# Designed miniproteins, single chains, part 6

Each design is a single chain, and the fold is of that chain. pLDDT is the mean over its residues in the fold that is shown.

## One batch from the design tools (miniprotein)

Design m180
Fold by ESMFold2-Fast:
Structure m180 (fold): chain A 94 residues (1-94)
Amino acid sequence: GDEETQRSMELEKQGREKGGLPGYIELAIEYVEQGRIDDALMALSLAIYQAIQRRYFDVADLVSKAHSALVNGDTEKALEYLKKALEKEKELLK
């Protein structure tokens, strides 16, 4: 019924299928590039949660900075932080 709830469930499924944390970061990048800011913020919230649970605090910090930049309308800075977060996450998973 609720579109926001359906979007959250869809994002969780897609992120999980893409490997969890990296999937949520990649989805957030795609949504920012599409101008889907609310979907991007939801994906970033899931990414922060997953990063903290895995103790990937450097990734959590970068994703949190991207979230703050996006809330302030700075999409360029948000994308910069997200690309750095994705690079750091790939380095940690090896």
Scores: mean pLDDT 80

Design m181
Fold by ESMFold2-Fast:
Structure m181 (fold): chain A 94 residues (1-94)
Amino acid sequence: SKERILKVLKEINEILKKTLEELKKTPDPEERLEIVQKTIAEIVDIIYKNLNKEEMQELREMIDKVSDGDYESALPETIEVVKLAEEISEIVRK
């Protein structure tokens, strides 16, 4: 359901915000990579515990559209996930 997807998006956003703040405090590149790996594992766990296969596919399609620059009818929470993920990727790539 859209309600379950929205709840998962909000939980992912909270995790990504915490990760971003932890990464800002972590100067070691190896420790930053470990933080990102832990974050990915936590997000995957939340998705698998809360969404069925059809809802996972819908979530993936929503994220892919926003990542491609299609903001039409996008949920604010989906836009936030993509922006936070981009910021995290930029920190790790430096």
Scores: mean pLDDT 86

Design m182
Fold by ESMFold2-Fast:
Structure m182 (fold): chain A 81 residues (1-81)
Amino acid sequence: SSEVEELLEKGEEYFLKRKLEEAAKYYVKALQLDPSVLPKVLNYIKLLLMLDREDEAKEFREYLLKLDPSLEKPIEEFLKS
């Protein structure tokens, strides 16, 4: 939906500005509307890890989990694969 795309665009804007808490809020709202965007959201954690930004990856993960604790197992499984 256009609403999901708008939320993902806002999330990416804040993510690129390194405003990870705000980015996480938009991504979690997008996930609540469309769970199929989960791999796209989790790829941002992998992107931070690939850029050797492990502390930012941990912070982003913690913001996501604070907003939606059900993401814990999906994040662990996605990062191990």
Scores: mean pLDDT 87

Design m183
Fold by ESMFold2-Fast:
Formats: sequence, C-alpha cells, structure tokens
Structure m183 (fold): chain A 62 residues (1-62)
Amino acid sequence: SYVEELLRVQAEAAALYRANRAKVTVDADGVRVLDPAVLRELAALGERLNDLMEKIKAEEAK
C-alpha cells in the first residue's frame, strides 16, 4: 500500500530529524540543516514522500 510506504518514509524522516536535532538551527532566515549529508537524506525522503502522495492522489482520482 502506498499509504503504508508513506507512513514508513515519514517515520524515517522523523527519526533522521531526531537523531540530528543538534545540526538543525532556527533563526530569522528560517530552519536550516547544518550537515550537508543529513540535508541530502532529508531531501531524498521528501522526494519519496511527494512521489507517494502523487500516487495516492492518482488512485483516489480514478
């Protein structure tokens, strides 16, 4: 199920944020991730989330 995959990816992203909380800063310019490797992994998870959400929408639109 795409919904189950979505929940797994969300859990993975949340775990990555928790593990790297010290590398995330919030200031007047917004939220910034200080570690480039963590930023790349978060970006990849975000792309997977967007892909899964589009697949879920396509299934619902039929």
Scores: mean pLDDT 74

Design m184
Fold by ESMFold2-Fast:
Order: C-alpha cells, then structure tokens, then sequence
Structure m184 (fold): chain A 76 residues (1-76)
C-alpha cells in the first residue's frame, strides 16, 4: 500500500492535467491512511487541496476524501 501510494504521488507530480493529478493524490491519501501512514495521508491531501484551488467540484472531492481518510485513521 505505501509503495502504491508513493507511485501515485510520483505520477501526480508528472501529470499535466490538474484534475487527474488531484485524483491521483486523493487515491494516494486513502492508501496511506489504510497503511497507517497518517503523515503521508495528510501530506497527499494537502497537495490535492492546493491543486483543487479555484475548482469547487475538485474542492468537494478533496473534502469528501479528507472525511474518508479521517474515518480510516480513527478506526486504526
């Protein structure tokens, strides 16, 4: 899971499409959370939030994923 999350972050850094890069970071955040890497999850969410700036639909997706990440972490 952590290796898969790292791969998604690296793909997001190379992705030219802001929406696609944001979605890759959100998936990485969930994978980090599932692996128990709270720091990695929060960092990926922060990056996704910055990319989603000015896009209300993407900001909503970031918010929903942040709720999912928090729920996963609370259950660990």
Amino acid sequence: MIEEAKELVERAEKEKDRREATELLLEAAKLYAQAGDEGGAHEALGRAGRLARGDPELQRRVMRTADEVQDIIEKL
Scores: mean pLDDT 84

Design m185
Fold by ESMFold2-Fast:
Structure m185 (fold): chain A 94 residues (1-94)
Amino acid sequence: SSSLLEQFNQLLLEMAELAREVLKAVEEGDKEKAKEYIERLKELGLQAGVPEEEVERLAKRLIEAVENDAPLEEIEKIILQLMAAMARAVRKQM
């Protein structure tokens, strides 16, 4: 019902908000909550048209980084890779 540009902008806002929630949960030491937000990012990636194998690979890396207490910079880097994959997938639909 919205234009493709409006749908893309909404997707970017949802990605940014979920990414912020993952980082906040990690900073607070709430690994369970971080994983819940990562599952939501995974679902959003699939809905955006990212290949399932790529979404699963990035989500697994992100969960492993959280479980192993990786630096926030590494967790942020993986999130940025997922966001870039979502942007590429949406662009293919334009």
Scores: mean pLDDT 83

Design m186
Fold by ESMFold2-Fast:
Structure m186 (fold): chain A 56 residues (1-56)
Amino acid sequence: VSQLPQSFRNNLRILLKEMDDLNVPQAERNNFIQALELDPSQFVNISKELNKKYGN
């Protein structure tokens, strides 16, 4: 599938899994989800910020 809406949903699922794996607090999860919904092009930047804050 080449549709942008499905690509967004796939990116959201990946982000949710990353947040779960990194044990991100619920309030922070909501902030990252909202950021992705406001600007889906920021997925890579949001993922990097997650790993910077809660990863290595």
Scores: mean pLDDT 75

Design m187
Fold by ESMFold2-Fast:
Structure m187 (fold): chain A 99 residues (1-99)
Amino acid sequence: SSSTVVMTEREYFDTLATRLPEVIERFKKKAKEEGWEEAVVTWQGGDGGGTWLLTFTEKKTLPSGEVVTRLHTVRIQRQLEGDPSGPVTVSEGPTVEYK
């Protein structure tokens, strides 16, 4: 892309959350149903990069007192370069658990 829209992290995330509320709510609901603590949602990427990784970080404490962390990543790619409000493609990544 020869044109880049510069936005703050919050602005871009709010735009994506508005566009993809059902996807975000689906992942949060699923986490709660599976006994995970409320998902902390973060993103990474550049404001004009066309691709963003939305990461859901979820935790639960086992009966042993050990804490398990689960990462669920959703890749979001803009179909129209330089337009953060344009159509996006959503791809669900693998779920990774670690201690």
Scores: mean pLDDT 62

Design m188
Fold by ESMFold2-Fast:
Structure m188 (fold): chain A 103 residues (1-103)
Amino acid sequence: MKAEEIREKVLFTAGLLKGLVRAIYRNTPVEEAILEAIEEVEKEALKENKLIDPERLKERVYEKLSELLPEEEAEELAEELARLNVGAQKLAETVLEIDKKAK
């Protein structure tokens, strides 16, 4: 996979996740915590030329939310975001493949 394709997939995945978080948790401390976690994982992925790791995203989201929410709620939300990350990456792969075939 080309570094440029990895970059596009990472930006698409992070963009989708940030958009959803802003729509659902607008103007809350939870929004800021999750956005910060996504931005940190996005920067790490881009620096390493790798896709966003769902487990790494889950860990970062849980770490930041554990100060704001009860442990069970923080864990559940972190797991949900990791699941959304997997779905967003699959969608990014499909969109990029369609783009290559569309002429």
Scores: mean pLDDT 82

Design m189
Fold by ESMFold2-Fast:
Order: C-alpha cells, then structure tokens, then sequence
Structure m189 (fold): chain A 64 residues (1-64)
C-alpha cells in the first residue's frame, strides 16, 4: 500500500541521503496516483533509487 511504502521511506531516511529519499517519495506518489503498486514493485523502485539491495528495501517494507 502507499502508506506502507511511505513508512518504509521514513525508516530508510535515517540511513540514506535525504535527496534520494525525497526523489523516491515523489516517484512513489506519482505512481500510486495512477495505480496500486505491488510490494515487489515498491521494493525494486526504492532499491534502484537509493542504490541499495532489494532485500534491504523489502525489510524496510516489512518493518513499516
């Protein structure tokens, strides 16, 4: 869900550059305005934009 994706970004914002987190937040907002995203799609997008592993992004989504 959009709420879980944004909470995951809040968790990651403590460890990663704010500029990259804000870019990811804007991209997720745009994509969710068009359609619902799967958890795996969100994890892949976050991983790519922050330069982290998909496993790290997936853990953040589970912790959110």
Amino acid sequence: SKELALKALDLLSKHYPQEKVELARKQLEILFSKRELSQSEVARLIARLLGISQSTASRALREA
Scores: mean pLDDT 82

Design m190
Fold by ESMFold2-Fast:
Structure m190 (fold): chain A 89 residues (1-89)
Amino acid sequence: SRLEELKKKIDEELKKLSEELVKKIREAEKELEKLLKEGKVTKEEVAKEVARLVGEVLREIGDKLQEAIERLREVEEEERRRRKELLEE
């Protein structure tokens, strides 16, 4: 089924995206922790930057999920149309 193949591709794309986003957050946390220990940033500045990064990550995930939903809807409608043509003719 084309729908099942698309679901697998979406799952792979979301897994890769989540891995990259988690890596970015962890690298940023590590750098911010280092700067905090060196006294170069305040705890409030760290909290603001973490909140900003989390917001960016949530936005990217939201955008990718919306894209995935639209792709799934399009394929499902195409499969429904093909099934109707086969059953009515």
Scores: mean pLDDT 77

Design m191
Fold by ESMFold2-Fast:
Structure m191 (fold): chain A 108 residues (1-108)
Amino acid sequence: SLEEVIAELKRYVEEKFKELDEKAPNMSLEEIKQAFAELAREVTEHLFELIEKHNLTPEEAKRVRDEVERTFLKLLIRFGNKHKLTFDEILEIANAADEAALEVERER
């Protein structure tokens, strides 16, 4: 179901954020930025795999994307605040993640 696809992707994002949260104190800003770009690539690839597996309509695919993107951004803001990143640093990470996701979309 659409709800199960959304729940699966949200859980995947939450689990990966938890892993990054544990590693963050030992990471540079550049390493954090790269890790979030890689996560955005993985999440976008997983999204397309689930769209194909469940034969989601374009409207359903957009709903899944919007929900996952919203979850990703909320968790990124919380991560940034917890690890004392500036707003500009959080924005740089968000932009790197967006660029990585768009590259996956262009390669499909």
Scores: mean pLDDT 87

Design m192
Fold by ESMFold2-Fast:
Structure m192 (fold): chain A 65 residues (1-65)
Amino acid sequence: AVERLIEALKKAIENKDFGVGTAIIGEELARLGLDNQTRIKITKIFLDNIDDYEKAVEEIKKLLE
């Protein structure tokens, strides 16, 4: 589950289109069945660390452990 979200995050960043990237993350978050508060936190981590993929990944892993 976490591994699939990390893969989606990687694809979102590699796409270089933030609209498409946000959609990819949103779809994976919805598929994981996460609550709205957790989804908001993960989206914020992604947006706050858009230029630092490794930091975004680490913060998301900590949240989902």
Scores: mean pLDDT 70

Design m193
Fold by ESMFold2-Fast:
Structure m193 (fold): chain A 127 residues (1-127)
Amino acid sequence: KFFKLEFLSTPLEKEIASAVNSLIELLRKKNLNVDQLYSEIKKILSIIGKERGLSSEEINRAALEAVNTYLSLSEAPSEGVFLGLVRKSPEAEIAAMPIYFVYRVIQDDVYLKAAYAIASAIVKLLS
């Protein structure tokens, strides 16, 4: 038993969940557009970065790094590597775990790659 928390109870958590759901819907579409992927990832990182008082430049750089991470992955990382990364940040957990749960149901590595890319970008952004 790792945590027991009132999940999605805060306005911030709900805003993150809404942006993440938009990304999940984009990932369900075949023929992924890179500009759309950047836009959806930037929405998630903007919510988190704004709450932490980060600049638009820092947020934009993190979103670009997330897209580049996603595109550079020839194969999905192991679930253990992903879960180890997510444990480093509550914001990474809130944003990436819903995408990971979709991966567990659908078994398409696109979702695990996206979950990892977002978690990695959030952990680095908040370091």
Scores: mean pLDDT 83

Design m194
Fold by ESMFold2-Fast:
Structure m194 (fold): chain A 73 residues (1-73)
Amino acid sequence: MRLTAESIAQAVKEIAKVLSKEDVEKAGKAIYDTVKANGQEVSEEELKKALIDAGLSEEDAELVVKIVKSHAL
């Protein structure tokens, strides 16, 4: 999936409605770090692993991937 700064910003707004402020900050950092490392083309598996490594539960990581994918190109 292709993640632009605009698509990430839209995804983070939706994540903020369903996750705690601390988990939103963790998710946002994990997304940006993954894009910085891999470029704009990111797999669902890479993003999920980055979110879990950032301290999100598997359930919250899957929810974040679903939201991000809905805003991806």
Scores: mean pLDDT 81

Design m195
Fold by ESMFold2-Fast:
Structure m195 (fold): chain A 68 residues (1-68)
Amino acid sequence: SAEEIAEETRRLVEEILEKHPNLSEKERQGLENLVRTAEEAARENTPEGLALARQVLDLVRKIAEELD
């Protein structure tokens, strides 16, 4: 579900922030903005919202891979 995708996005961002404590304030804010976008998309309860939430999760996964 979109809610599960938003929750997974939140968990991945928390893991990134814990693993990379030297991220700048701007970088941390960017990651928090991605979580907010996924949560807002999930709340819409639409196919478009689900697609956006999935796109945001994929982006967060890519960011995690690039930081490692």
Scores: mean pLDDT 85

Design m196
Fold by ESMFold2-Fast:
Structure m196 (fold): chain A 71 residues (1-71)
Amino acid sequence: RERDLELIKEIVKLKLETDLSQREIAEKLGIPQSVITNFSRNVGGKYLDLVREVAKELGLPISTVVAALTR
């Protein structure tokens, strides 16, 4: 769970700060692209609590975090 929280935070930061694709973000973070796809597909489900926590820690609206993960 702690690892998923940190990964979601880094993905959101990179998505907001750069024009990198999901593949390029996965390569930069050293993770399989399937991990990012799994987060994207489950932002309203099993990862919703982590999305809320990331939004709080980054000082962003939940909608902004969701958009960063699903675009």
Scores: mean pLDDT 79

Design m197
Fold by ESMFold2-Fast:
Structure m197 (fold): chain A 88 residues (1-88)
Amino acid sequence: MKEKLVEEVIKRLEELRAEAEAKGAELDEEEYEAELAAIEKADLKSLEMALEYLKAIKLGISLLDAQLNSESNEELFELVRERVEKAE
């Protein structure tokens, strides 16, 4: 299951980067390489969290509000997940 989650997270990250580039955003290649390395080293829980964040970004959900209103990473994950579920 980990290999499939890594693939899905990378795929969604690449889709978001392609959309951002198409809109004229300047992409940091060093940051992208660091993100890929982090994804490959992440545990299952972290990969599931990353997937929900990427889904939220794709749906146009603001993560800033979630970060400002969360007291922990667990609460942040729950807020993001709830918003993704409501938007889908």
Scores: mean pLDDT 72

Design m198
Fold by ESMFold2-Fast:
Structure m198 (fold): chain A 70 residues (1-70)
Amino acid sequence: AESEINEKFKEIEELIEKAKKASEEERQKILKEVAKKMKEIINLAEENELYDLGEKVYEKIGERVEEVQE
């Protein structure tokens, strides 16, 4: 459960780094994939009652997404 959330977070981090180097069109596609994986983390955290971990990961992803949109 926690390891799965951490794995998905790493996948999102890799997508964010890819988005920073991507064209505007590719960046938008990557950000949609990030949003999809973010929902997966929320669902996994809820199913396993890991609310604090889910909240922290969600917050970190939000900060990262803002960095690539600007």
Scores: mean pLDDT 77

Design m199
Fold by ESMFold2-Fast:
Structure m199 (fold): chain A 80 residues (1-80)
Amino acid sequence: SKKELLERALNLRLEAEDLITKALELGKITREEAEEINERVRELVEKFAKAVDEGNFEEAEKILKELEKLIEEIKKLVEE
């Protein structure tokens, strides 16, 4: 449903922001890298919002999976 997609997007965005902050604080990434990753998250969130607005829920789901993959990459940086 639209509500479930929006809730997933919000949770993923918050998780990404927290993980980027932790990676930066732990010295796992530079400020420039943190800015680049934040920009990638922003672009995915904007593409997601556009897909939802257009009623393209299949595309919205694909974008969320791309965001989930990015989060897993950041998580590995923090956990190692």
Scores: mean pLDDT 85

Design m200
Fold by ESMFold2-Fast:
Structure m200 (fold): chain A 119 residues (1-119)
Amino acid sequence: MMEEAAREAGREGARRAGTEEGRRAFESAGRAVAHAGRVSGPEGSKAAAEGARRGAEEARRLEGAEGASAAGSGLAKAGVEAAKAGGTRKSASSGTGAAVAGIGAAFQGALGAGGRALG
C-alpha cells in the first residue's frame, strides 16, 4: 500500500509536470519515498503512505501546474514524515537520504511546471 501510494503520487505529478525533466523527477521521487518508507520501518512506512496518498488525491483534483505542485508537496511531506519516524535509527539514514534526493528532484520538476507558488 505505501509503495503504491508513493508511486501514484509520483505518477500524478509526472502527468501534470508538463516537462520531460519534471516527469522523470516525479517518477524517481515516488520510488525514493517508497524505498525510504520501507527502510524507516512500520511507522515511517505508514507516514510515507499517508502523505503520498494525500498528495496524489490533491493532484487529481487540481489542473496543470497546481496539480504538479500538490503532488510535489505531498511527496516532500511523505519523505519528511518517513525521516522523522526513522530518525532515531542511524541505519535508516542512508535510505532516507535517497528519498530526500528524489524529493528534491521532484520539487525542482514541480517548480519548473508551476513556479514558486509556495511564497
Scores: mean pLDDT 61

Design m201
Fold by ESMFold2-Fast:
Structure m201 (fold): chain A 85 residues (1-85)
Amino acid sequence: SVIDELRKIVDELEELLQQTKKAKEEGDRETAFQLLKEAEELYKKAMDLILENEDSLSDEELEEVQRLYSKMLDILGQIRRLVGG
């Protein structure tokens, strides 16, 4: 389901956040920048999935999508702050 795909993307973003924290701690700016790029591509993929499926979702599923979207924004924001300084 689209919700299961979005949950997988959230899990992948959480892994990228942990990798970005490690790259920043080690002073590896190139890796941190690449991880941010990967996180932004995952976020775009998630947005496309939401837009393509929103008309087929129940109100309860839309609420779960909104919750997952908020989590993705929070994680992406953390990655951006780590990479940008």
Scores: mean pLDDT 88

Design m202
Fold by ESMFold2-Fast:
Structure m202 (fold): chain A 78 residues (1-78)
Amino acid sequence: MVTLTGEMLVPNTSVEDARKAAEEAAAELKKEGIDVQVELTPTPDGVRVRVTVTADSREKAEQAFIRLAKALLDAAKD
């Protein structure tokens, strides 16, 4: 198993929208055997997101991180 941790700032979004997007993406990934932990911190410019992904391979962990990042960025666009 491989654990990957990263942080990103999702601009122009609310904690509620970021949390919803993160929870939906994490639930989908969990069905694929990928464990996801997400920590959300509100900032004046958006939401800071810390993501920890655990998967059976580095490739799966990296792809899961990319999928989460895309979901969060898409949630920031109205």
Scores: mean pLDDT 80

Design m203
Fold by ESMFold2-Fast:
Structure m203 (fold): chain A 91 residues (1-91)
Amino acid sequence: MREPTEEEIAFFLEWVKENRELLEKDPILAKLSDEAIAELLARIVLSIREQLGPDASDEEIRAYLDSINVPKELHPLFIEMYRDYLAKFPE
């Protein structure tokens, strides 16, 4: 898997700032900086694209997120981020 670009990290940093209250409910994420969370979100979303591609269903995304131990309460956020990511960063 490739490293996230600065533009991709900036995109996910906006999502972190907008969803801070939800992310802070997770005890692991609450201890990370906004930048560290943005990099983590970027890596997960890039892995969704690599493993499932742009036509993945919500159910396929949730199953993948479960397989990598993403909490279920964050699954809707990751689905929205992935759809927006694909719209902004077409290959």
Scores: mean pLDDT 82

Design m204
Fold by ESMFold2-Fast:
Structure m204 (fold): chain A 96 residues (1-96)
Amino acid sequence: TLDELAARLHELIEAGASDEEILAVVEETLPSLVPRVREVIATSPSVEELKRGLVRILLEEAIRRAEKEGMPKEEVELIRKALENGDAEKLLEEQE
């Protein structure tokens, strides 16, 4: 599930996992996200930037799924604004 992927990625990043380990987990859990994760890895000059990019991908996918399940657009916009303000990492930690 998306929540399982988010938790596993958070643990891997905190443990200092390799790019290959991160990609393997994404491919196992949600292979549709692999191209986006590869782009973030390729364009992220630091672990901090990589972490932010991965959090953004996961939240964008969560928003897309929430919209498809009929979540009010106002709530979706609040999540999107939290992403832009850098509070996305806190939201993922609170879900664990």
Scores: mean pLDDT 70

Design m205
Fold by ESMFold2-Fast:
Structure m205 (fold): chain A 59 residues (1-59)
Amino acid sequence: APPVAVRVRGPDGEVVLDTVAPDLDAAARLLHRLLAERGGELVDVRVTPTALEAVLVPA
């Protein structure tokens, strides 16, 4: 699988996470861990073959 850029921003557009995962499964695990550590919800989730983008908002 091709590498996937993972970009998560906060509600004000601040960068929370900006990395590259080896595949979509690794990208999903990174987002799951981010939610477990910070709390809140992922909104505006956009997935393409080469990028996973989301906004993390407080719950």
Scores: mean pLDDT 80

Design m206
Fold by ESMFold2-Fast:
Structure m206 (fold): chain A 74 residues (1-74)
Amino acid sequence: MSIQQVIDRLLSAGIDPGAFISTTTYTIDGRSYQVFIFSNTVAIVADIYDPDTQARAAADLSAQYGLPVQILLR
């Protein structure tokens, strides 16, 4: 997914991401996912459907960046 597609999905959900800062990779349960870091939020593009795995990913990223985490289903 492109940066613009991530921004468009966040805006459609009523979330203002702010400025794009960087991108990285997050690994959980042996799978790697693209992470987009913005000034107001962190977005992860992931096919994570398990609520406990979603909660763990959100907690890890929130702790690392100090920002609210948005999980965008692929």
Scores: mean pLDDT 86

Design m207
Fold by ESMFold2-Fast:
Formats: sequence, structure tokens, C-alpha cells
Structure m207 (fold): chain A 106 residues (1-106)
Amino acid sequence: SQALQALRQIDNQVTGRGYIFSEDLLDQLLLLRAEFVGALQRQDPLAAYRALEKLANTLKEAAKAGDKSAQDLLQQLTNALRQALNLPASTPLEDALRRLGELALS
């Protein structure tokens, strides 16, 4: 599956090391990360995409509230999506996620 290959590439490129999150945000991100990894292990691209979309939205809300670690991780995720999907560097996160969702539904 092209979607599974892209999702695994994103997984390999994104790291949470060196970031400081609140306990509540960290708990949410770890739960969504577990859902994402579990879906990849089951080879379920749609479940993996949905977990990643929830993770991105959680990071967007934290980043909007001024969390610098969330802003940096969201940028790392956006760059990983662009690279995995061969999208231009100017592609917004929302458009990259939409493209990934289309592949996951195929």
C-alpha cells in the first residue's frame, strides 16, 4: 500500500525527543502515538491516518495556544508529510493530510 509506505516513512522521520510538554498534552500525544503505531502493525492505513490526523489536530491546538514544543513538532510532522508524499515545500499541513487521507481510502 502506498499509504502504508508513506505512513511508515512519516513514523521514521518524526521524533518527540528533546520536547517538553505538559503532562496532559504528553498523555494525549502518547495515546494517539500508540493508536497510530498499532494501526501500522495491523497494516490498517485508514486507522493509522485517522490517528495521525487526531495527533496533528492536538498539536495544532497546543501550538495555537503558544506551546513551542508543539509548534516545532507540528513543523517536523508537516515536513515529514511533504517528503513522504513528494509534495512541494509550500504545501500546507491541511492539504498534505488530505492527500494522505485520499491514499488511505484507496
Scores: mean pLDDT 86

Design m208
Fold by ESMFold2-Fast:
Structure m208 (fold): chain A 99 residues (1-99)
Amino acid sequence: DPAAVEEARQRIEEIIKKYPTLEEILEAAEKSDPEERIYLLMAGLALLDPSLLDDYARLATALLNEPGWTPEVAEQHAAFLEELLEKKLKAKEIEKEKL
């Protein structure tokens, strides 16, 4: 659904405007509902890889509009995204140390 993806993209961009650093996004994510946390973690991923913004918007749309959505399923998806973000952050730190 193109309209749902565009809405997700806009939400991610608004989060980045409000929290322009990864640290601010992660602090907000810890205090957020599971649904909002998914958008915040996608915004963090988009800050690390801006070229993938559209892919993260599509992923957020898919996760939040799945049949059988529950807060518990949202928490599982958020935990997976937190692991992915930590792995990407560590990879970027290793690249910086090699430079």
Scores: mean pLDDT 75

Design m209
Fold by ESMFold2-Fast:
Structure m209 (fold): chain A 96 residues (1-96)
Amino acid sequence: MSPLLSEEEIKYFKENREKEVAELDLDETERRLLELIENKDWEGAIRLAVEAGYGSALLAVAIIGKRVEEVRRALEEAGLMNEQMEKVLEAIEKEL
């Protein structure tokens, strides 16, 4: 899976976890993805997440937007689908 956090951000959290864990430093793409999700622009969010390789953001769209089938298709078309991702999507679909 494509991680939402960079290796530098993970290292920062390990070293500074007691100071500030509630706020994440998001990169420009992650901020843009959140803006699209908040505006319920599911098509835009799916496109940007695929272009950026953010599988985790696509899972968020599937859950929040109830767009499981659209996310599955986008992941397959981008070549981001794997066995673990399929199991996660099946679990999300089952809980909806």
Scores: mean pLDDT 64

Design m210
Fold by ESMFold2-Fast:
Structure m210 (fold): chain A 95 residues (1-95)
Amino acid sequence: SEEEKKKLLREIAGLLAEATAHYLYVLMQIDGAKEAGDEETAKKLEEIRSKMVELMNKMDELFKKAVENPTEEILEEMQKILDEIRKLLDEAKAI
C-alpha cells in the first residue's frame, strides 16, 4: 500500500540519517586530533573515514533507489551497511 511504502521510506531515511551522524562524528574527531597536533590519531581516523566514505556512497545509491520504490530488500541492505559503519565508529572511539 502507499501508506506502507511511506512508512518504509521513513525507516530507510532514518538509517541514512544515523549513518550521516556517525560520519560527521568521525570528521569532528579528525579536526580535534589535528588541532591538538596528534597526527598519529588523525591518520588512523582518516583511514576509518576513507572506509566510511565507501559505505556512505553505497547508502546514498540505495536511498536514491528507495525514493523511486522503497522495498524491504533495500531496508535490509542499508541496515547491513549501517552495521559496518557502526563497527567503524567503534574503532574510531577506541583510538
Scores: mean pLDDT 92

Design m211
Fold by ESMFold2-Fast:
Structure m211 (fold): chain A 98 residues (1-98)
Amino acid sequence: SLLQELLRAIGARDVAAVEALRARISEEVGREVGGFYDLDTNLAYLLPRTIELLRAGGVAEPISPAEAEALGYVFSEEVFEVTLPDGSKRRVRLLLKR
C-alpha cells in the first residue's frame, strides 16, 4: 500500500520519496494528507514537520491528536492497518487538511 511505502520512506529518511508518496496518497484520497494518527499509541505525526526533521538529520517526532486538531487537521473515517519493520501491526487514520 502507499501508506506502507510512506512509512518505509520515513524510516529510510528518503525525503523525496516521502514528498512523492504524500502527493500520491492525497490524490487517491481527494484531500491533502498532512500526516497520520496511530490509534494503538494515541500519537499523531505531521508530514510537513517530519520532512523538516528528516532534512535536518533527525527522525519523525509525534504530537498529540488534540494538537493535530488545533492545527486544522481532521481524521479520516477509514482505519488502515500497517506493518512495521519488526512485524508489529498498527492501526492508523490519515490526518487530512480541512
Scores: mean pLDDT 85

Design m212
Fold by ESMFold2-Fast:
Structure m212 (fold): chain A 70 residues (1-70)
Amino acid sequence: SEDEEIEYEERILKYMYESKRPLSLKEIQEAFPEISPSTLSRILKTLEKAGLVEYDKKTKTYRVKNIGFV
């Protein structure tokens, strides 16, 4: 459901923030094994569109943008 995806968006974002480093899709999947790669990619794309996460095509990693997780 959409509510379930929102909960995962928050959990994934917090995990990425607490990791203090860029994370590959595989590393995020290892933290959230219940989420399929396709669903995880969709969630990450939503976070990217929201300006919360940035994707580096060269390293194939995601990072949290420094935009106010204070």
Scores: mean pLDDT 77

Design m213
Fold by ESMFold2-Fast:
Structure m213 (fold): chain A 89 residues (1-89)
Amino acid sequence: MEAFDKLVEELAARIKKRYPDQVTDEQARAMAETAAMLRIIGDLIDMEISGKYLSAEEKKIVDEFRSGKRLTVQDLRDFYEIRVKAKKE
């Protein structure tokens, strides 16, 4: 399982546990995907504002967000896999 999909699945399971019988699997997954996206984008923006060094991949996501490009789950999935791989090496 890809690292981003694993993060989304973990968050979705926690949402369902907190709201038993109040959310569908599809709703929990959509909420988890949104939460994962916000956490990743928020961390990168904070790093940029704080003057921390960003990798080329991290800077690309921040630049795309700053340009007003609509970031998709797919864009962040691809980025997150690259980031997780780089941190393990």
Scores: mean pLDDT 75

